Designed miniproteins, single chains, continued (3). Designs and how they scored, part 85

Each design is a single chain, and the fold is of that chain. pLDDT is the mean over its residues in the fold that is shown.

## One batch from the design tools (miniprotein)

Design m11125
Fold by ESMFold2-Fast:
Structure m11125 (fold): chain A 84 residues (1-84)
Amino acid sequence: MEENRIRTEYDIALVALAFAYAIGAPEDLVKEWEERFRELAKRLGLTDEQIEADLAHARSLGESLKKIFDDPEYAKKLAEEGRK
């Protein structure tokens, strides 16, 4: 099941890229992860539009996580929105 394995690696790469962006990982590492992500996407037969949409999603998730680390007010609002 080559496709299923590649899809799993793609999903892991998306989450890893979002976290790398959130923690402010070195640009070289981010570029390496983005290149691997694009390579996996091409192997899955995804269109450029789908790849860009998924990268935008990863960046958006990373920005949200970064705000938690950089902005205590944002972290506080999320904690208040959560029941606990």
Scores: mean pLDDT 75

Design m11126
Fold by ESMFold2-Fast:
Structure m11126 (fold): chain A 74 residues (1-74)
Amino acid sequence: SALEEEARRAIEEGRRAIELARAGKLSLDQVREVLRRLMAVLTRAIRERAPEELITELLQEAIAVQEVLDEMEA
């Protein structure tokens, strides 16, 4: 589905953002923007009653991006 494709892209963007942030190639604002997009897709996945596995994967990636953001703010 279009939502599943959007979710997979958001997850991949999150993973890429973590790699780039750790390499010093993303600003705090750029990482925050990636997290906002992940949260928007997660909200849509919940609203549209997407498979639990997809919601779980989106949530796990959002947590991982938030952890990197917290590290960058320390």
Scores: mean pLDDT 88

Design m11127
Fold by ESMFold2-Fast:
Structure m11127 (fold): chain A 80 residues (1-80)
Amino acid sequence: TEELRKKAAEYARKAAEYAEKGDYEKALEYLEKAARYATQVGLGELADTLLDVAKDALKKGNGKMAALAARALATHAESG
């Protein structure tokens, strides 16, 4: 539904903002929420891939890469 896509995009953007600010715990929390909503709208494989990329980036202290993965998820959730 449009509401689920909007929630996926909203949480993915919040994850990106927290990752850029260095709050990796909140970045991961919101990214997992975004992935759950994205899966419900048929983007599960993409969400799992981007979640794995972001989690690896956060473990390496690469908040910018984690934010890029989160923003990619937001863009795809909004695109239809």
Scores: mean pLDDT 86

Design m11128
Fold by ESMFold2-Fast:
Structure m11128 (fold): chain A 95 residues (1-95)
Amino acid sequence: SEEELDRLFSRIEKKIDEAVKLINKARQALENGDFETAKKLIEEAKKLIDEMERDIQRAESLATSPEQLRRITHLRFVLLSLRAEVYLLEKKIEK
């Protein structure tokens, strides 16, 4: 249980780092007027966000300690922030 939860946290953290990189690249592509590249990068970031959602749901099913629950709550806020950034970028493409 502990080992599986630790692996889930590590996997989520790696996906967060990758999603942040994709979002930053998408923002740069938009600034350069490359809407096609920006859209592709946003779709890749959305896929990672969906995968993180599933990993967080699994972590929630395994969490037993207050420390683990606080970690999951923090990851939920990070996920919400990433979704908000993706939404704002999508709106810039659609204008």
Scores: mean pLDDT 89

Design m11129
Fold by ESMFold2-Fast:
Structure m11129 (fold): chain A 64 residues (1-64)
Amino acid sequence: MSREEAIKAANEALKKGIEAAQKGDIVTASRYATAAALLYASAGENEKGIEAIRKVDEVEKKTA
């Protein structure tokens, strides 16, 4: 997998994680947030991985 492919996959996972969080599907949101973080880390984008987890967590807290 190229770095660009990993970043693209991470962006899609983050988008789906946010969508799940907005729907109140906490389990699905956490799974996608974790997948996005791992994909960003694999691309050398560790800071973006941490940010992805934070964004999903913030949406979950505001939806509750």
Scores: mean pLDDT 80

Design m11130
Fold by ESMFold2-Fast:
Order: C-alpha cells, then sequence, then structure tokens
Structure m11130 (fold): chain A 77 residues (1-77)
C-alpha cells in the first residue's frame, strides 16, 4: 500500500509511569492520503506484565512525506 505505519519499539516502564509513544506514518504515494487507523502499542511493566494501549491515528500525510504523532500513555496494569 501507499502508507506505512511504525510504532516506537516495545517500551519498558514502571506501573503508573507516563511514557511517550511515537507513531510515524509515511506516505510512499504521489498524492496526499488521509489516514484514520488504530495501532496497538505494547508496554512492558517493571512487574513483568505487558499492557497494550490502542492509539488512534487521524492525520493527512503529504505525498512522499511522513508525519510523526506522539501519544502520552500511562503504563497502567
Amino acid sequence: GNVSVQVSPTLTANVGEVVDVEVKVTNHGSTAQAVDAVVDASIRLSDGSVTTVPLAVSTTVPANGSVTLTHSVTAKR
């Protein structure tokens, strides 16, 4: 497809810590694309558990360009 989405590598955090997750959306096409998607971010907690946070992405990516969105999420058990 003309659009690729990349999420920050698996993060590690203490329970209750706020972490920033970066979502990079790249448009490989010759026309601007409206993107509306949900991507899952996995955060590994210091107690050994993993939490998954759905991140909503709604943006317009210019032709042959990229947009980086930062979401602040609480590492909640």
Scores: mean pLDDT 76

Design m11132
Fold by ESMFold2-Fast:
Structure m11132 (fold): chain A 81 residues (1-81)
Amino acid sequence: SSEELLKQAEELAKEAEEAARRGIEDPSVASESAQTALEAAKKIEELAKKASEEDRERLLEMARQVREAHGRVLGFLLESS
């Protein structure tokens, strides 16, 4: 169902945001956190392929926000170098 896909995407987005927060707090796990966020974005994009056309737009927007979280961790990693 669309509700199930959206719930899965929400859980992936929360996981990515938590990973991004941890990577910013601890540079030693930043690379791992960046990878977690990237994988979450890819999984949400895959869920979008299975969603209705209306829900697909919402899922792709969530994936975009998760990719932004990935970018934030990479930015901190680069500044910490």
Scores: mean pLDDT 79

Design m11133
Fold by ESMFold2-Fast:
Structure m11133 (fold): chain A 102 residues (1-102)
Amino acid sequence: SMDEKIKEALLKVGASEELAEAIVNFEGTEGLELDENSDAVTYFHLGVKYMKEGRYDEAIEYFKKALELNPNFEVSKLLLAATYILAGREEEAEKILEELKK
């Protein structure tokens, strides 16, 4: 299923099982809230929505916008890497994962 593929991709990029479950069960404006980064969080929520719809290119752009507003948004980096894997763009995923090791 789509939810299983999303969980598998998230775990593969190093997300916790709790984070993977929270993302799969995300219902739009509810779920993961990062109050300190409201504008970045809005783009992150849109990224999660489009990722769950299988619209990976749109999801990638929204996760990138979240990172432009908050470069330290590690969860958005993990979701960006996972979405690259889901989109079959493994080279881009590897570049994000190398950055996360620092």
Scores: mean pLDDT 79

Design m11134
Fold by ESMFold2-Fast:
Structure m11134 (fold): chain A 77 residues (1-77)
Amino acid sequence: DYTEKGKELFKKGEYEEALKYYSKALEENSNNAEAVYNMGLVLAAQGKLDEAASMLELALGLDPNFEEAKKELEKIK
C-alpha cells in the first residue's frame, strides 16, 4: 500500500518521494494516523523539526493512543 511504499522510500533517503506516497495514503483515508506519523519522521530526518512536531501532534490528535508518535514527539522536543 502507499504507506508501506513511503516507508521503503524513506529508508532509501528518498524523502520527497516518501512524502508523496504518504500524501496518497491520506487521499485514500484522511484519518490515517500512521501516514501522518511517518510524514513527521521524514520531516524530522530533513531537520524540519517544527513541521515534524506539528505532524506528530496531528497523528496524536487522530489517535491519542499512538505510542510511537508520543515517543518520537518526546525525542524532538
Scores: mean pLDDT 84

Design m11135
Fold by ESMFold2-Fast:
Structure m11135 (fold): chain A 105 residues (1-105)
Amino acid sequence: SFEELVEELKKLIENSDLTPFEKQIVSALLQTLVALYEEYKDDPELREFVERMLKTLIEAIKNKDSLENLLDKLRELAAQVPDPEARRILQFTIDKLKEIYEKRK
């Protein structure tokens, strides 16, 4: 299921109307979610949360949501992550990607 979601998102990124720069941002988010899923293999609650974030990312791209709105939605979800370390990693990554995106307007 998780591997199928990862492949679905990769195909969506490749076939989307996103700019090359926006595709890099979304790919960086995907890489972070995959890394957390692999690192926390013994934490089913965190894994379920990561899968939920991945589904949110897929749905936003399918609906052609702006990258700004997508990053805001993911930031709100990251704040709800129960593990403090995983939460910090997600929040840091999302905030950094938002900063990079805003500077390249």
Scores: mean pLDDT 84

Design m11136
Fold by ESMFold2-Fast:
Structure m11136 (fold): chain A 74 residues (1-74)
Amino acid sequence: SEEEERRAVTLIIAADIAIVAAEFYKSLGREDEAKQAVETAISLAREAIEHATTPELQRDAERVLKRAEEVLKK
């Protein structure tokens, strides 16, 4: 549905923003804020996968999840 697609897109965008915030906090040595931002990004990306009704959205949501997990490993 259009509503599910909009939800998935919104969650993907929110997860991407959280990843950018996490990388920024890490660059400042703010480890607690960086960890919270990464955990938020992972949560949002997983929710985006649940709402991704097209193969394109599924791939985008999975890409964002992998990126968040990479940031967490550093």
Scores: mean pLDDT 87

Design m11137
Fold by ESMFold2-Fast:
Structure m11137 (fold): chain A 62 residues (1-62)
Amino acid sequence: MEIEKLEEEIKKDPNNAEAYLKLGGVYLSREDYEKAVEYFEKALKIDPNNELAKKLLEMAKQ
C-alpha cells in the first residue's frame, strides 16, 4: 500500500487501527524502525488486543 493513501485514511478516521498497522509495516519493510515503532504503538493504543501489532512492535524494537 502507498504511504499517502494510508495517511489519508488516518486523517479521515484517526481510530483506524488497521491503517496504522499497515503504515508501520511499510516503514518496517523500509528499515525505518523508529517510525514503524510509532505507528505500531498507535495501532495498539486503538486495538490493544492486536497480537500481530505486538509481534511487529517487538521486531521493530530489536
Scores: mean pLDDT 81

Design m11138
Fold by ESMFold2-Fast:
Structure m11138 (fold): chain A 55 residues (1-55)
Amino acid sequence: SAALEELRARAAEAEAAGDLGAARWLRQIVDTHADDPAAARTALEAFRAFLRRHG
């Protein structure tokens, strides 16, 4: 799904930026919600909220 692909891209960006905690969390979300697009979208929205707080 598009949400899962965005989460994977964000995990790669976080790892490249040295934020290994965010990268691990995002990969865990992808692995947990691979077959659930609705849950993946909810997780992506939560990550966007996290980014707004942490840059």
Scores: mean pLDDT 76

Design m11139
Fold by ESMFold2-Fast:
Structure m11139 (fold): chain A 55 residues (1-55)
Amino acid sequence: MKTLEERKKELERAIEAIREQLERFGEDNPDLRADLERVEELKKEVEKKIEELKK
């Protein structure tokens, strides 16, 4: 069974990697900021699914 918790961990690692890239290439990089926003949104969707299962 695939788990939402594993997916959440994957997204957390992706967020960390994007933040490292922002520090390296500049905090004003629009592509990296857009990627960060998308990954954070995906994490929120996964968190909603976890909440649905753990009532």
Scores: mean pLDDT 77

Design m11140
Fold by ESMFold2-Fast:
Structure m11140 (fold): chain A 66 residues (1-66)
Amino acid sequence: SAEEALARGKELKAKGDASTDPAEQRRYYFEAAQAFSEAIRLGGPDNEEARALLAEVGRKLRELSQ
């Protein structure tokens, strides 16, 4: 469901935020972005939150890529 995808994305983002290894951060944020994209695709009441979180992890991924 969209809610499950959103929750998974949040957990993956939290793991990225907690990591001090840039490679692990990039992996978790990429996985979080995929989960948030899935939440948006499936639709539901969480679309606005999923879009905001997707934008945030996208910014973090760009930062990690220089």
Scores: mean pLDDT 81

Design m11141
Fold by ESMFold2-Fast:
Structure m11141 (fold): chain A 55 residues (1-55)
Amino acid sequence: MKAVLKLDLETGKVTVLSGEVTVKMKDGSLKTLKPGDTFDSKDVEDLVSGEVTIV
């Protein structure tokens, strides 16, 4: 998948701007995020989806 993410460096909050991203959480669960969804980078173990651009 191709996705564009916005990372807030002060809060660690990530917002999906376009595309879809699948993340692996630290508890081992997989979560698929769509445009407008947000997640905390500290709760994520890995990015599972293919191409990701961070702005």
Scores: mean pLDDT 75

Design m11142
Fold by ESMFold2-Fast:
Structure m11142 (fold): chain A 77 residues (1-77)
Amino acid sequence: MEELKKEAEELAKKIEAGKASEEEVKRAEELGIELLAEKAKKELSDEKIEELAKLAAEAGGWGEKLAEALRKALEEK
């Protein structure tokens, strides 16, 4: 998890500087999803994780990836 946070911080700095490539922006999105799912697994109840997964799935696009990550985190918990 700490390595993912460091990678996300480095990508965030590149995005703020306007130097991030399209692939770097997509990678930051994937890291954001993974970090949110890990945080939810540690800090939230199973019921709340399931609720957030449903809301994320309803949002579509990026939210579908987040919903999948949240469901996986719930199963692992």
Scores: mean pLDDT 74

Design m11143
Fold by ESMFold2-Fast:
Structure m11143 (fold): chain A 64 residues (1-64)
Amino acid sequence: MSDEELLEKALELAAELVREDPSLSFDEIVRRIAERLGVSEEKVRELLERNGERFDRIGVSALT
């Protein structure tokens, strides 16, 4: 899986997780995504932090 494909899947899962429970911490979201995708938490965290604007947008959408 490429970093781009991993990011797309991670953002999709993050959106689902935030929709289900908007009180989830960033660390908890990273952990659950890593478990679902079979990758390290470090890798998921790096990709989401590099694309923080997209991740923050998911959080804002869930709150509104």
Scores: mean pLDDT 73

Design m11144
Fold by ESMFold2-Fast:
Structure m11144 (fold): chain A 95 residues (1-95)
Amino acid sequence: MKYSEEEFEAEVHLALGLIAYVIGDYETAIKHFERALALLPEDHPLRPEILLNLGKAYYKLGDFEKAKEYFEQALSLDPTNEEARKLLEEVKEKL
Protein backbone atom coordinates (compact mmCIF):
# COMPACT_ATOMS: atom_id res chain seq x y z
CA MET A 1 0.00 0.00 0.00
CA LYS A 2 1.09 3.60 -0.60
CA TYR A 3 2.54 5.12 2.57
CA SER A 4 1.38 8.73 3.14
CA GLU A 5 1.72 11.51 5.74
CA GLU A 6 -1.88 10.81 6.80
CA GLU A 7 -1.01 7.12 7.34
CA PHE A 8 1.99 8.09 9.49
CA GLU A 9 -0.16 10.47 11.58
CA ALA A 10 -2.83 7.74 11.89
CA GLU A 11 -0.19 5.23 13.12
CA VAL A 12 1.00 7.77 15.71
CA HIS A 13 -2.58 8.28 16.94
CA LEU A 14 -3.14 4.50 17.06
CA ALA A 15 0.03 4.17 19.20
CA LEU A 16 -1.00 7.05 21.51
CA GLY A 17 -4.48 5.55 21.85
CA LEU A 18 -3.00 2.17 22.81
CA ILE A 19 -0.79 3.84 25.45
CA ALA A 20 -3.82 5.72 26.85
CA TYR A 21 -5.81 2.45 26.91
CA VAL A 22 -3.05 0.58 28.80
CA ILE A 23 -2.87 3.29 31.50
CA GLY A 24 -6.69 3.27 31.87
CA ASP A 25 -7.42 6.62 30.17
CA TYR A 26 -10.18 5.23 27.94
CA GLU A 27 -11.63 8.64 26.95
CA THR A 28 -8.22 9.80 25.66
CA ALA A 29 -7.76 6.42 23.92
CA ILE A 30 -11.10 6.90 22.10
CA LYS A 31 -10.11 10.41 20.91
CA HIS A 32 -6.83 9.12 19.47
CA PHE A 33 -8.49 6.08 17.83
CA GLU A 34 -11.20 8.32 16.29
CA ARG A 35 -8.50 10.65 14.92
CA ALA A 36 -6.57 7.68 13.47
CA LEU A 37 -9.74 6.39 11.79
CA ALA A 38 -10.55 9.85 10.34
CA LEU A 39 -7.08 10.06 8.72
CA LEU A 40 -7.41 6.75 6.83
CA PRO A 41 -9.39 5.88 3.67
CA GLU A 42 -12.36 3.52 4.17
CA ASP A 43 -10.51 0.54 2.62
CA HIS A 44 -7.27 0.96 4.63
CA PRO A 45 -5.91 -2.29 6.23
CA LEU A 46 -5.42 -0.57 9.64
CA ARG A 47 -9.15 0.24 9.99
CA PRO A 48 -10.19 -3.16 11.49
CA GLU A 49 -7.53 -2.84 14.24
CA ILE A 50 -8.57 0.75 15.07
CA LEU A 51 -12.27 -0.23 15.15
CA LEU A 52 -11.47 -3.20 17.42
CA ASN A 53 -9.60 -0.91 19.83
CA LEU A 54 -12.44 1.66 19.79
CA GLY A 55 -14.80 -1.18 20.79
CA LYS A 56 -12.43 -2.25 23.61
CA ALA A 57 -12.25 1.32 24.98
CA TYR A 58 -16.05 1.74 24.92
CA TYR A 59 -16.37 -1.69 26.59
CA LYS A 60 -14.09 -0.49 29.43
CA LEU A 61 -16.28 2.61 29.83
CA GLY A 62 -19.39 0.36 30.09
CA ASP A 63 -20.86 1.54 26.78
CA PHE A 64 -21.69 -1.96 25.58
CA GLU A 65 -23.93 -0.77 22.72
CA LYS A 66 -21.09 1.25 21.13
CA ALA A 67 -18.58 -1.52 21.89
CA LYS A 68 -20.83 -4.01 20.03
CA GLU A 69 -21.19 -1.62 17.08
CA TYR A 70 -17.41 -1.21 16.71
CA PHE A 71 -16.70 -4.95 17.14
CA GLU A 72 -19.29 -5.68 14.41
CA GLN A 73 -17.61 -3.11 12.12
CA ALA A 74 -14.14 -4.58 12.80
CA LEU A 75 -15.37 -8.13 12.11
CA SER A 76 -17.16 -6.96 8.94
CA LEU A 77 -13.82 -5.67 7.58
CA ASP A 78 -11.80 -8.66 8.87
CA PRO A 79 -14.05 -11.75 9.34
CA THR A 80 -11.03 -13.90 10.34
CA ASN A 81 -10.19 -11.81 13.43
CA GLU A 82 -10.57 -14.23 16.37
CA GLU A 83 -10.21 -11.45 18.98
CA ALA A 84 -13.00 -9.35 17.42
CA ARG A 85 -15.30 -12.41 17.27
CA LYS A 86 -14.65 -13.36 20.93
CA LEU A 87 -15.15 -9.76 22.12
CA LEU A 88 -18.39 -9.48 20.12
CA GLU A 89 -19.68 -12.66 21.84
CA GLU A 90 -18.58 -11.27 25.24
CA VAL A 91 -20.30 -7.88 24.74
CA LYS A 92 -23.55 -9.56 23.58
CA GLU A 93 -23.65 -11.33 26.97
CA LYS A 94 -23.61 -7.86 28.64
CA LEU A 95 -26.66 -6.68 26.67
Scores: mean pLDDT 86

Design m11145
Fold by ESMFold2-Fast:
Structure m11145 (fold): chain A 65 residues (1-65)
Amino acid sequence: SVEEKKEQVENIFRLAESGVIDKTYIGPALYEAGLVDKELAEEIKEMAEAGTPVEEIKEYVLGKL
């Protein structure tokens, strides 16, 4: 369900927020988990590389689910 996908997405963002993964790895992690397509994963990477805060990237991704 969309709710279960949102929870899984939030869990991956928590790994970035806690420093377990760098924010540039959020896109690849979401893609490998089957939560986003490759296009959205690349967009997330571009946002992270541009210095967008993790919380703003999270809200953007959750809004697309």
Scores: mean pLDDT 85

Design m11146
Fold by ESMFold2-Fast:
Structure m11146 (fold): chain A 89 residues (1-89)
Amino acid sequence: MEELLKKVEEYAKRAALAASEELSDEELRALNGRVSPLVREAIKAAEEGNLEKAAELLREAARIAQDSGVPRAAEYLLEAAEIVEKAAK
């Protein structure tokens, strides 16, 4: 579990970095307002053992990043979702 959460946090940080490189401060703030709550809820769901919910929330976050024009951030969030899905039983 600890290693899984660490991986999710690593990919979330990489997604945030990718977005910060491509977006203005205003655009980044708007995207973070939508994505950060979903990532936080996903981490909480994973900590509670609800891996299916965690993966769903990460995929929704990736969709928002993709729709906002940051495909690199979306890729990292999808990788996090895949890792969580593979850990689900």
Scores: mean pLDDT 83

Design m11147
Fold by ESMFold2-Fast:
Structure m11147 (fold): chain A 94 residues (1-94)
Amino acid sequence: SLEEARQLLEEALDLLFKASEYARKGDIPKAIEYLEKAAQLVREAAELGGDLFSDAARAVEIMLKKAKESKDPLEVEIYATLAAMTVAVALRAL
């Protein structure tokens, strides 16, 4: 349902803010862990919401891949923030 998709995206947004916080503190492994959890929730929301959220799910997966390839906490923070912005836009469209 759209309500379930919205709840998953709201939870993903909270996790992405935590990812940004850990990246800012220099904890890349913890930031990646939260990014991976958020990506899973966005994917689940896309399965419930269909094409409406597929672009958001793809964008978050791309940001996760870039973050996992990065060794710079600032880059990981930027990727987590971009993922959060994408999820926030998807929530407003709902």
Scores: mean pLDDT 88

Design m11148
Fold by ESMFold2-Fast:
Structure m11148 (fold): chain A 60 residues (1-60)
Amino acid sequence: SKEEKEIKELIKKLVEAELNKEPVEKAQELVEKLVSIPSVDKSKIDEINELYEKEMKKKK
């Protein structure tokens, strides 16, 4: 779905921001965009965290 694609893109941008040592403000903006998506509830946040950790592990 459109929201799932947006979530995955935001996760990728969060991973890239962390790996590139971007300012904390960049990560905060991306997190705010993620939690503003209507389908992002508590269970979806847990799923997002798992996807983020998986992507971080792949690129580390």
Scores: mean pLDDT 77

Design m11149
Fold by ESMFold2-Fast:
Structure m11149 (fold): chain A 72 residues (1-72)
Amino acid sequence: SAEEFLKKAAEYLSKGLELAESDPEKALEYFRKARELAEKAIELADTEELRNQAEGLLEMADAGIKAVEAKL
């Protein structure tokens, strides 16, 4: 379901943020996974609320990717 993908995207986003300074390569993997899961949540979202939440997570994951890539 969209809710399951949202939950997993948020979990991977949190892991990426935790590792962004100490392990940027691993953080990048987590941010990319969060982005993919958020994109899937957008596709499966049946409500505007779920779509907006997924879009927010996607934006945060993309920001994390760009920040980490700048340090690699």
Scores: mean pLDDT 87

Design m11150
Fold by ESMFold2-Fast:
Structure m11150 (fold): chain A 56 residues (1-56)
Amino acid sequence: LSTAQAAAALIAQLAAKAPALAAMAAAALAQLTAAGDAAALAALLAQLKALLAALS
C-alpha cells in the first residue's frame, strides 16, 4: 500500500534523528499493515509527518 510505503520512508528519516522512536513506529507499522487497518495506517502517516516537522 502506498500509505504504508510512505510511512516506512518517514520512519527511515526519523531513525536518523530519534532511533528509539523510529523502532517503535516500525513495530506499529508492521502491526497495522498485518491488521489491514487503512484508517490507522493513515493516522500513523500523519503522526510521523508531524513528529518529523517537530524534530526539524
Scores: mean pLDDT 80

Design m11151
Fold by ESMFold2-Fast:
Structure m11151 (fold): chain A 59 residues (1-59)
Amino acid sequence: LTPRQGEVLDWLLKGKTNKEIGEILFISEKTVESHLSAIYAKLGAQSRAEAVAAVLSGK
């Protein structure tokens, strides 16, 4: 993951919404969604829940 994608993923794992992540990182919600799409593709995940599960079960 890029450093920015890692930041987005960290806040995702803490249960933050896309809007909240955007507010925390000073980026738009749409930019957060773009980063999440890239993260999901790299993790082989089809959804937010699958991405979280992949990270937590992969350790």
Scores: mean pLDDT 80

Design m11152
Fold by ESMFold2-Fast:
Structure m11152 (fold): chain A 80 residues (1-80)
Amino acid sequence: SMEEVEKRMLEIAAEAQEKVRKIYEEALAKGEPFSEEAKEKLIKVLEEMKKKLEELYKESGDPRLKEAIERIEEEIEELK
C-alpha cells in the first residue's frame, strides 16, 4: 500500500538522518570541518539509505522514491 511505502521511506530516512545528525553534531562541536573519517561515514550511511530506497522502488514503483534516490545521490557526490 502507499501508506506502507511511505512508512518504510520515513523509517529508512529517520535511521539514516539520526546517524548523519550525530556525525554532523560531533564535527560542529569540535569547530572543525568534517574529517575524512566523518565524510566516509556519511557517504556510507547515504549509500546504505540509497540501496534501501532502490529496493523499495523495485517493489513499489512509487515515483517519490526516484526523487529521494536522486537527492541522496547528489548528497553523496557533494561529499566526495
Scores: mean pLDDT 78

Design m11153
Fold by ESMFold2-Fast:
Structure m11153 (fold): chain A 89 residues (1-89)
Amino acid sequence: MRVEYDEETGEVTLTVELRDISPEEARRLAEEVRRAIREAAERGAKRVRLHILHAPSASDENIALVVDAAREAAYEAGLELEVTLEELP
C-alpha cells in the first residue's frame, strides 16, 4: 500500500494493489488501510481517496473487505471517502 498526503487540499490518497491473495492477507491489508485513515485524520486530513488496482484474479470478496474497512474508518474519523477501482494491466 502507498500513502500520499496533499497538505494543500487535505486529501490523503491510499493506493492498494490486490492480486490473487488469501483472505488472511486481505484482512491484514484492511487493517493497514484502517490505520492509515486514522493516522491521516490525526494529521488533519479532510478526504480519503482509496485507489484500488486489482488483478483480474483478485476476488470480489477481498476487494469488498478492503473497501468496507475504508468506509468504516472514514466514517468513524469524519472523513469523506472516494473509492476508485482500476484493473491492473
Scores: mean pLDDT 83

Design m11154
Fold by ESMFold2-Fast:
Structure m11154 (fold): chain A 108 residues (1-108)
Amino acid sequence: SYELGVKYLEKGEYDKAIEYLTPAAFAGSAEAFRLLGEAYLKKGDYKGAIFWYRQAIALDPEDAEAYTLLGEAYYKMGKKDEARKWFEKALEIDPNNERAKKLYEEIK
């Protein structure tokens, strides 16, 4: 279930988080797709993270956090220009998103 997937993600048990979040995501949960992306990001699979964050954004285009995490994944891949564009998009949606502001200011 979604709730179990969240708990496994919080515990750092990323493979179990993926197992429980995947059915919730494909049942139409944008939040579950975002958390799948986070599990992949934490495992160092940045391309996988980007794929899942894009699914989250497709279902919920107003989720500033999903754009922030998408930018972070691009930044970790060394794709600074792409990261900047996604942080800018996050800040257009939520100018008070502290994570997006911090990452946008740090990117050079």
Scores: mean pLDDT 89

Design m11155
Fold by ESMFold2-Fast:
Structure m11155 (fold): chain A 73 residues (1-73)
Amino acid sequence: MKEKAKELLEKGKEALDSGNYEEAVRLFQEAIELDPENEEAYYLLGQAYFRLGRIDEANEAYKKALEIKKKKL
């Protein structure tokens, strides 16, 4: 399961780099479903939402990434 989450995360990064922001959102959400404590996936989800102008969703994703980071310190 965690390996599949990593594959989805990498595909999401590729989508983000190519400007396919809606696809990136979907891939990062799927990665999060498989690995809910993946800090990087929430951070990248926030970036994808921000690029789409979905500011509230971007802020929620960034906040979640920060919460996970603090818990793993």
Scores: mean pLDDT 83

Design m11156
Fold by ESMFold2-Fast:
Structure m11156 (fold): chain A 62 residues (1-62)
Amino acid sequence: AMAAIRARVDAAYERQLAALEKDGLLSPEIREQLERTRDAIVAALEAGDPHPPGGKFFKPKP
């Protein structure tokens, strides 16, 4: 189901924000970039693309 994949995207997004914040690397610009990437991933998944442009939110297969 698409809902499970969206939940994983959201979880990965939140983990990325937490990691960047912990390392002092989270800026407003980086947050906006991550938000836009998340939105693009969700849009691609809704269009039926299993390999959206923001694949770094998911560990890509080698």
Scores: mean pLDDT 69

Design m11157
Fold by ESMFold2-Fast:
Structure m11157 (fold): chain A 85 residues (1-85)
Amino acid sequence: SVEELIEKARELIKKAKELAMEALKVNTDKKNILKAIGLVLRAIGLEFDLDLLQKSDLSDAEKIKRLQAIIREAEELIREAEELL
């Protein structure tokens, strides 16, 4: 359902943000710190996109397509953040 995909997206974004924040704490070199900052900002952007999508009057089919894109981007952020840990 749309609701289940929203919940999944929210949890993945939360995980991405937490991992990116942890990467900020453990990295000491400027290059990796800047990468981690970029990941945090991208995760915040996804939170904003998800909240706008949830409040939109788009069809369920269109919401599902956009939720799948958000989920894929959140999974990519998790992967990139894990590479910094």
Scores: mean pLDDT 89

Design m11158
Fold by ESMFold2-Fast:
Structure m11158 (fold): chain A 59 residues (1-59)
Amino acid sequence: SEVDKLAEEAYRAYKEDKEKGRELRKKVLELRKEEVEKLLEESSESVRLISEAVRKLAE
């Protein structure tokens, strides 16, 4: 994933320049948080759709 590539870049940058590495690391953490939030929203929607399908089958 792009986030994993950026995480490797941040780690490499941190070894050469700690300031640049910290900036990239913060960006990686923000992107990972957004990915987790999106997955949680998708999971919630999937549960709702499954519940509707089960209700229709019970008819």
Scores: mean pLDDT 74

Design m11159
Fold by ESMFold2-Fast:
Formats: sequence, C-alpha cells, structure tokens
Structure m11159 (fold): chain A 82 residues (1-82)
Amino acid sequence: MAPILALVVKDEADTLREIVRGLAEAYPEAEIVVIDANSTDGTREVAEEMAKEYPNVRLISVPSEEEAEKLKKELEEQSKAA
C-alpha cells in the first residue's frame, strides 16, 4: 500500500513550497496530504498550487489546528492499516 504522508501547516507560506516539493519528489509513491489549519498568510494558496503541480499532493483545509492534528492521525492510521 502506498504510504500517506500528512503534514499540518499554519502560516508557512514562505517555506511550504520547498517542503512539499521535497516530499513529493523524494516519495513519488506516497500520497502527500497538506492539512491547512486556517492559514491567513497565503499558505493555502501555495498548497493549492502545489497540489496542481504534483499528482501525489492533496490539500485539505480545516478550521483549527486541533482538527488538523486529528485528521493527520486518522490518515496516518489508515496508511498503516493495510
């Protein structure tokens, strides 16, 4: 089963592009899920752009960091359940 790599981001616009590119290129067999915890600095827009550039990158937007951490744990558990 392809592993799911989930990362929680909040107000990381300046660094997100490099992080996502590195993960998407290093782990082309993995599904990279960017979980945006209601960023206001353009982080969500960067994540949307990266999801369009890389077929293995997805964006999920959630209203809080608590929901983002919960979703990250659920996705990581699904990745291990094969």
Scores: mean pLDDT 79

Design m11160
Fold by ESMFold2-Fast:
Structure m11160 (fold): chain A 73 residues (1-73)
Amino acid sequence: SVQQQIGQQIYQAGQQAGLSDTTMQDMQDMVINFGSSINNAHQSMVSTGGDFGSEIQQIVSQYMDQIIQQFNS
């Protein structure tokens, strides 16, 4: 579900920026790698799944906003 949410956000943001499908896939890989790094870090701790999920989603959203700003600047 997190992968689907990330993919959907990238697709929507990419369409707004006028990016190609290939570029959107590259962006998805970048964001997924970022998300996987965070998930791996948390997985080494005792799981507090619900609160962690919300925190990660906020971090990913902020990261996506920064990426889109980079393309628009």
Scores: mean pLDDT 64

Design m11161
Fold by ESMFold2-Fast:
Structure m11161 (fold): chain A 81 residues (1-81)
Amino acid sequence: MERIREYAKRIAEAPNVEELIKLAKEAAKELKLEELPEFIRELKKHSPNEQTFNIAVAAILEEKGGEEALKIIEEAVKELE
């Protein structure tokens, strides 16, 4: 909900790649697997460009780890235009 949207906006507005990766990993630690699809959708809506979105998604995958997180995130990304 609001928390998911807040994380997505902060990541999208990060001033540099290092801060973007830090914020994405922090969000990944706080969010449950069940919240990831909505988080990925909000992140796509707020990302200024495809590169920012892709870097954030990669950082989230790295922090969450595991096959279940990968599957959930890949399915969420495929549903986006």
Scores: mean pLDDT 80

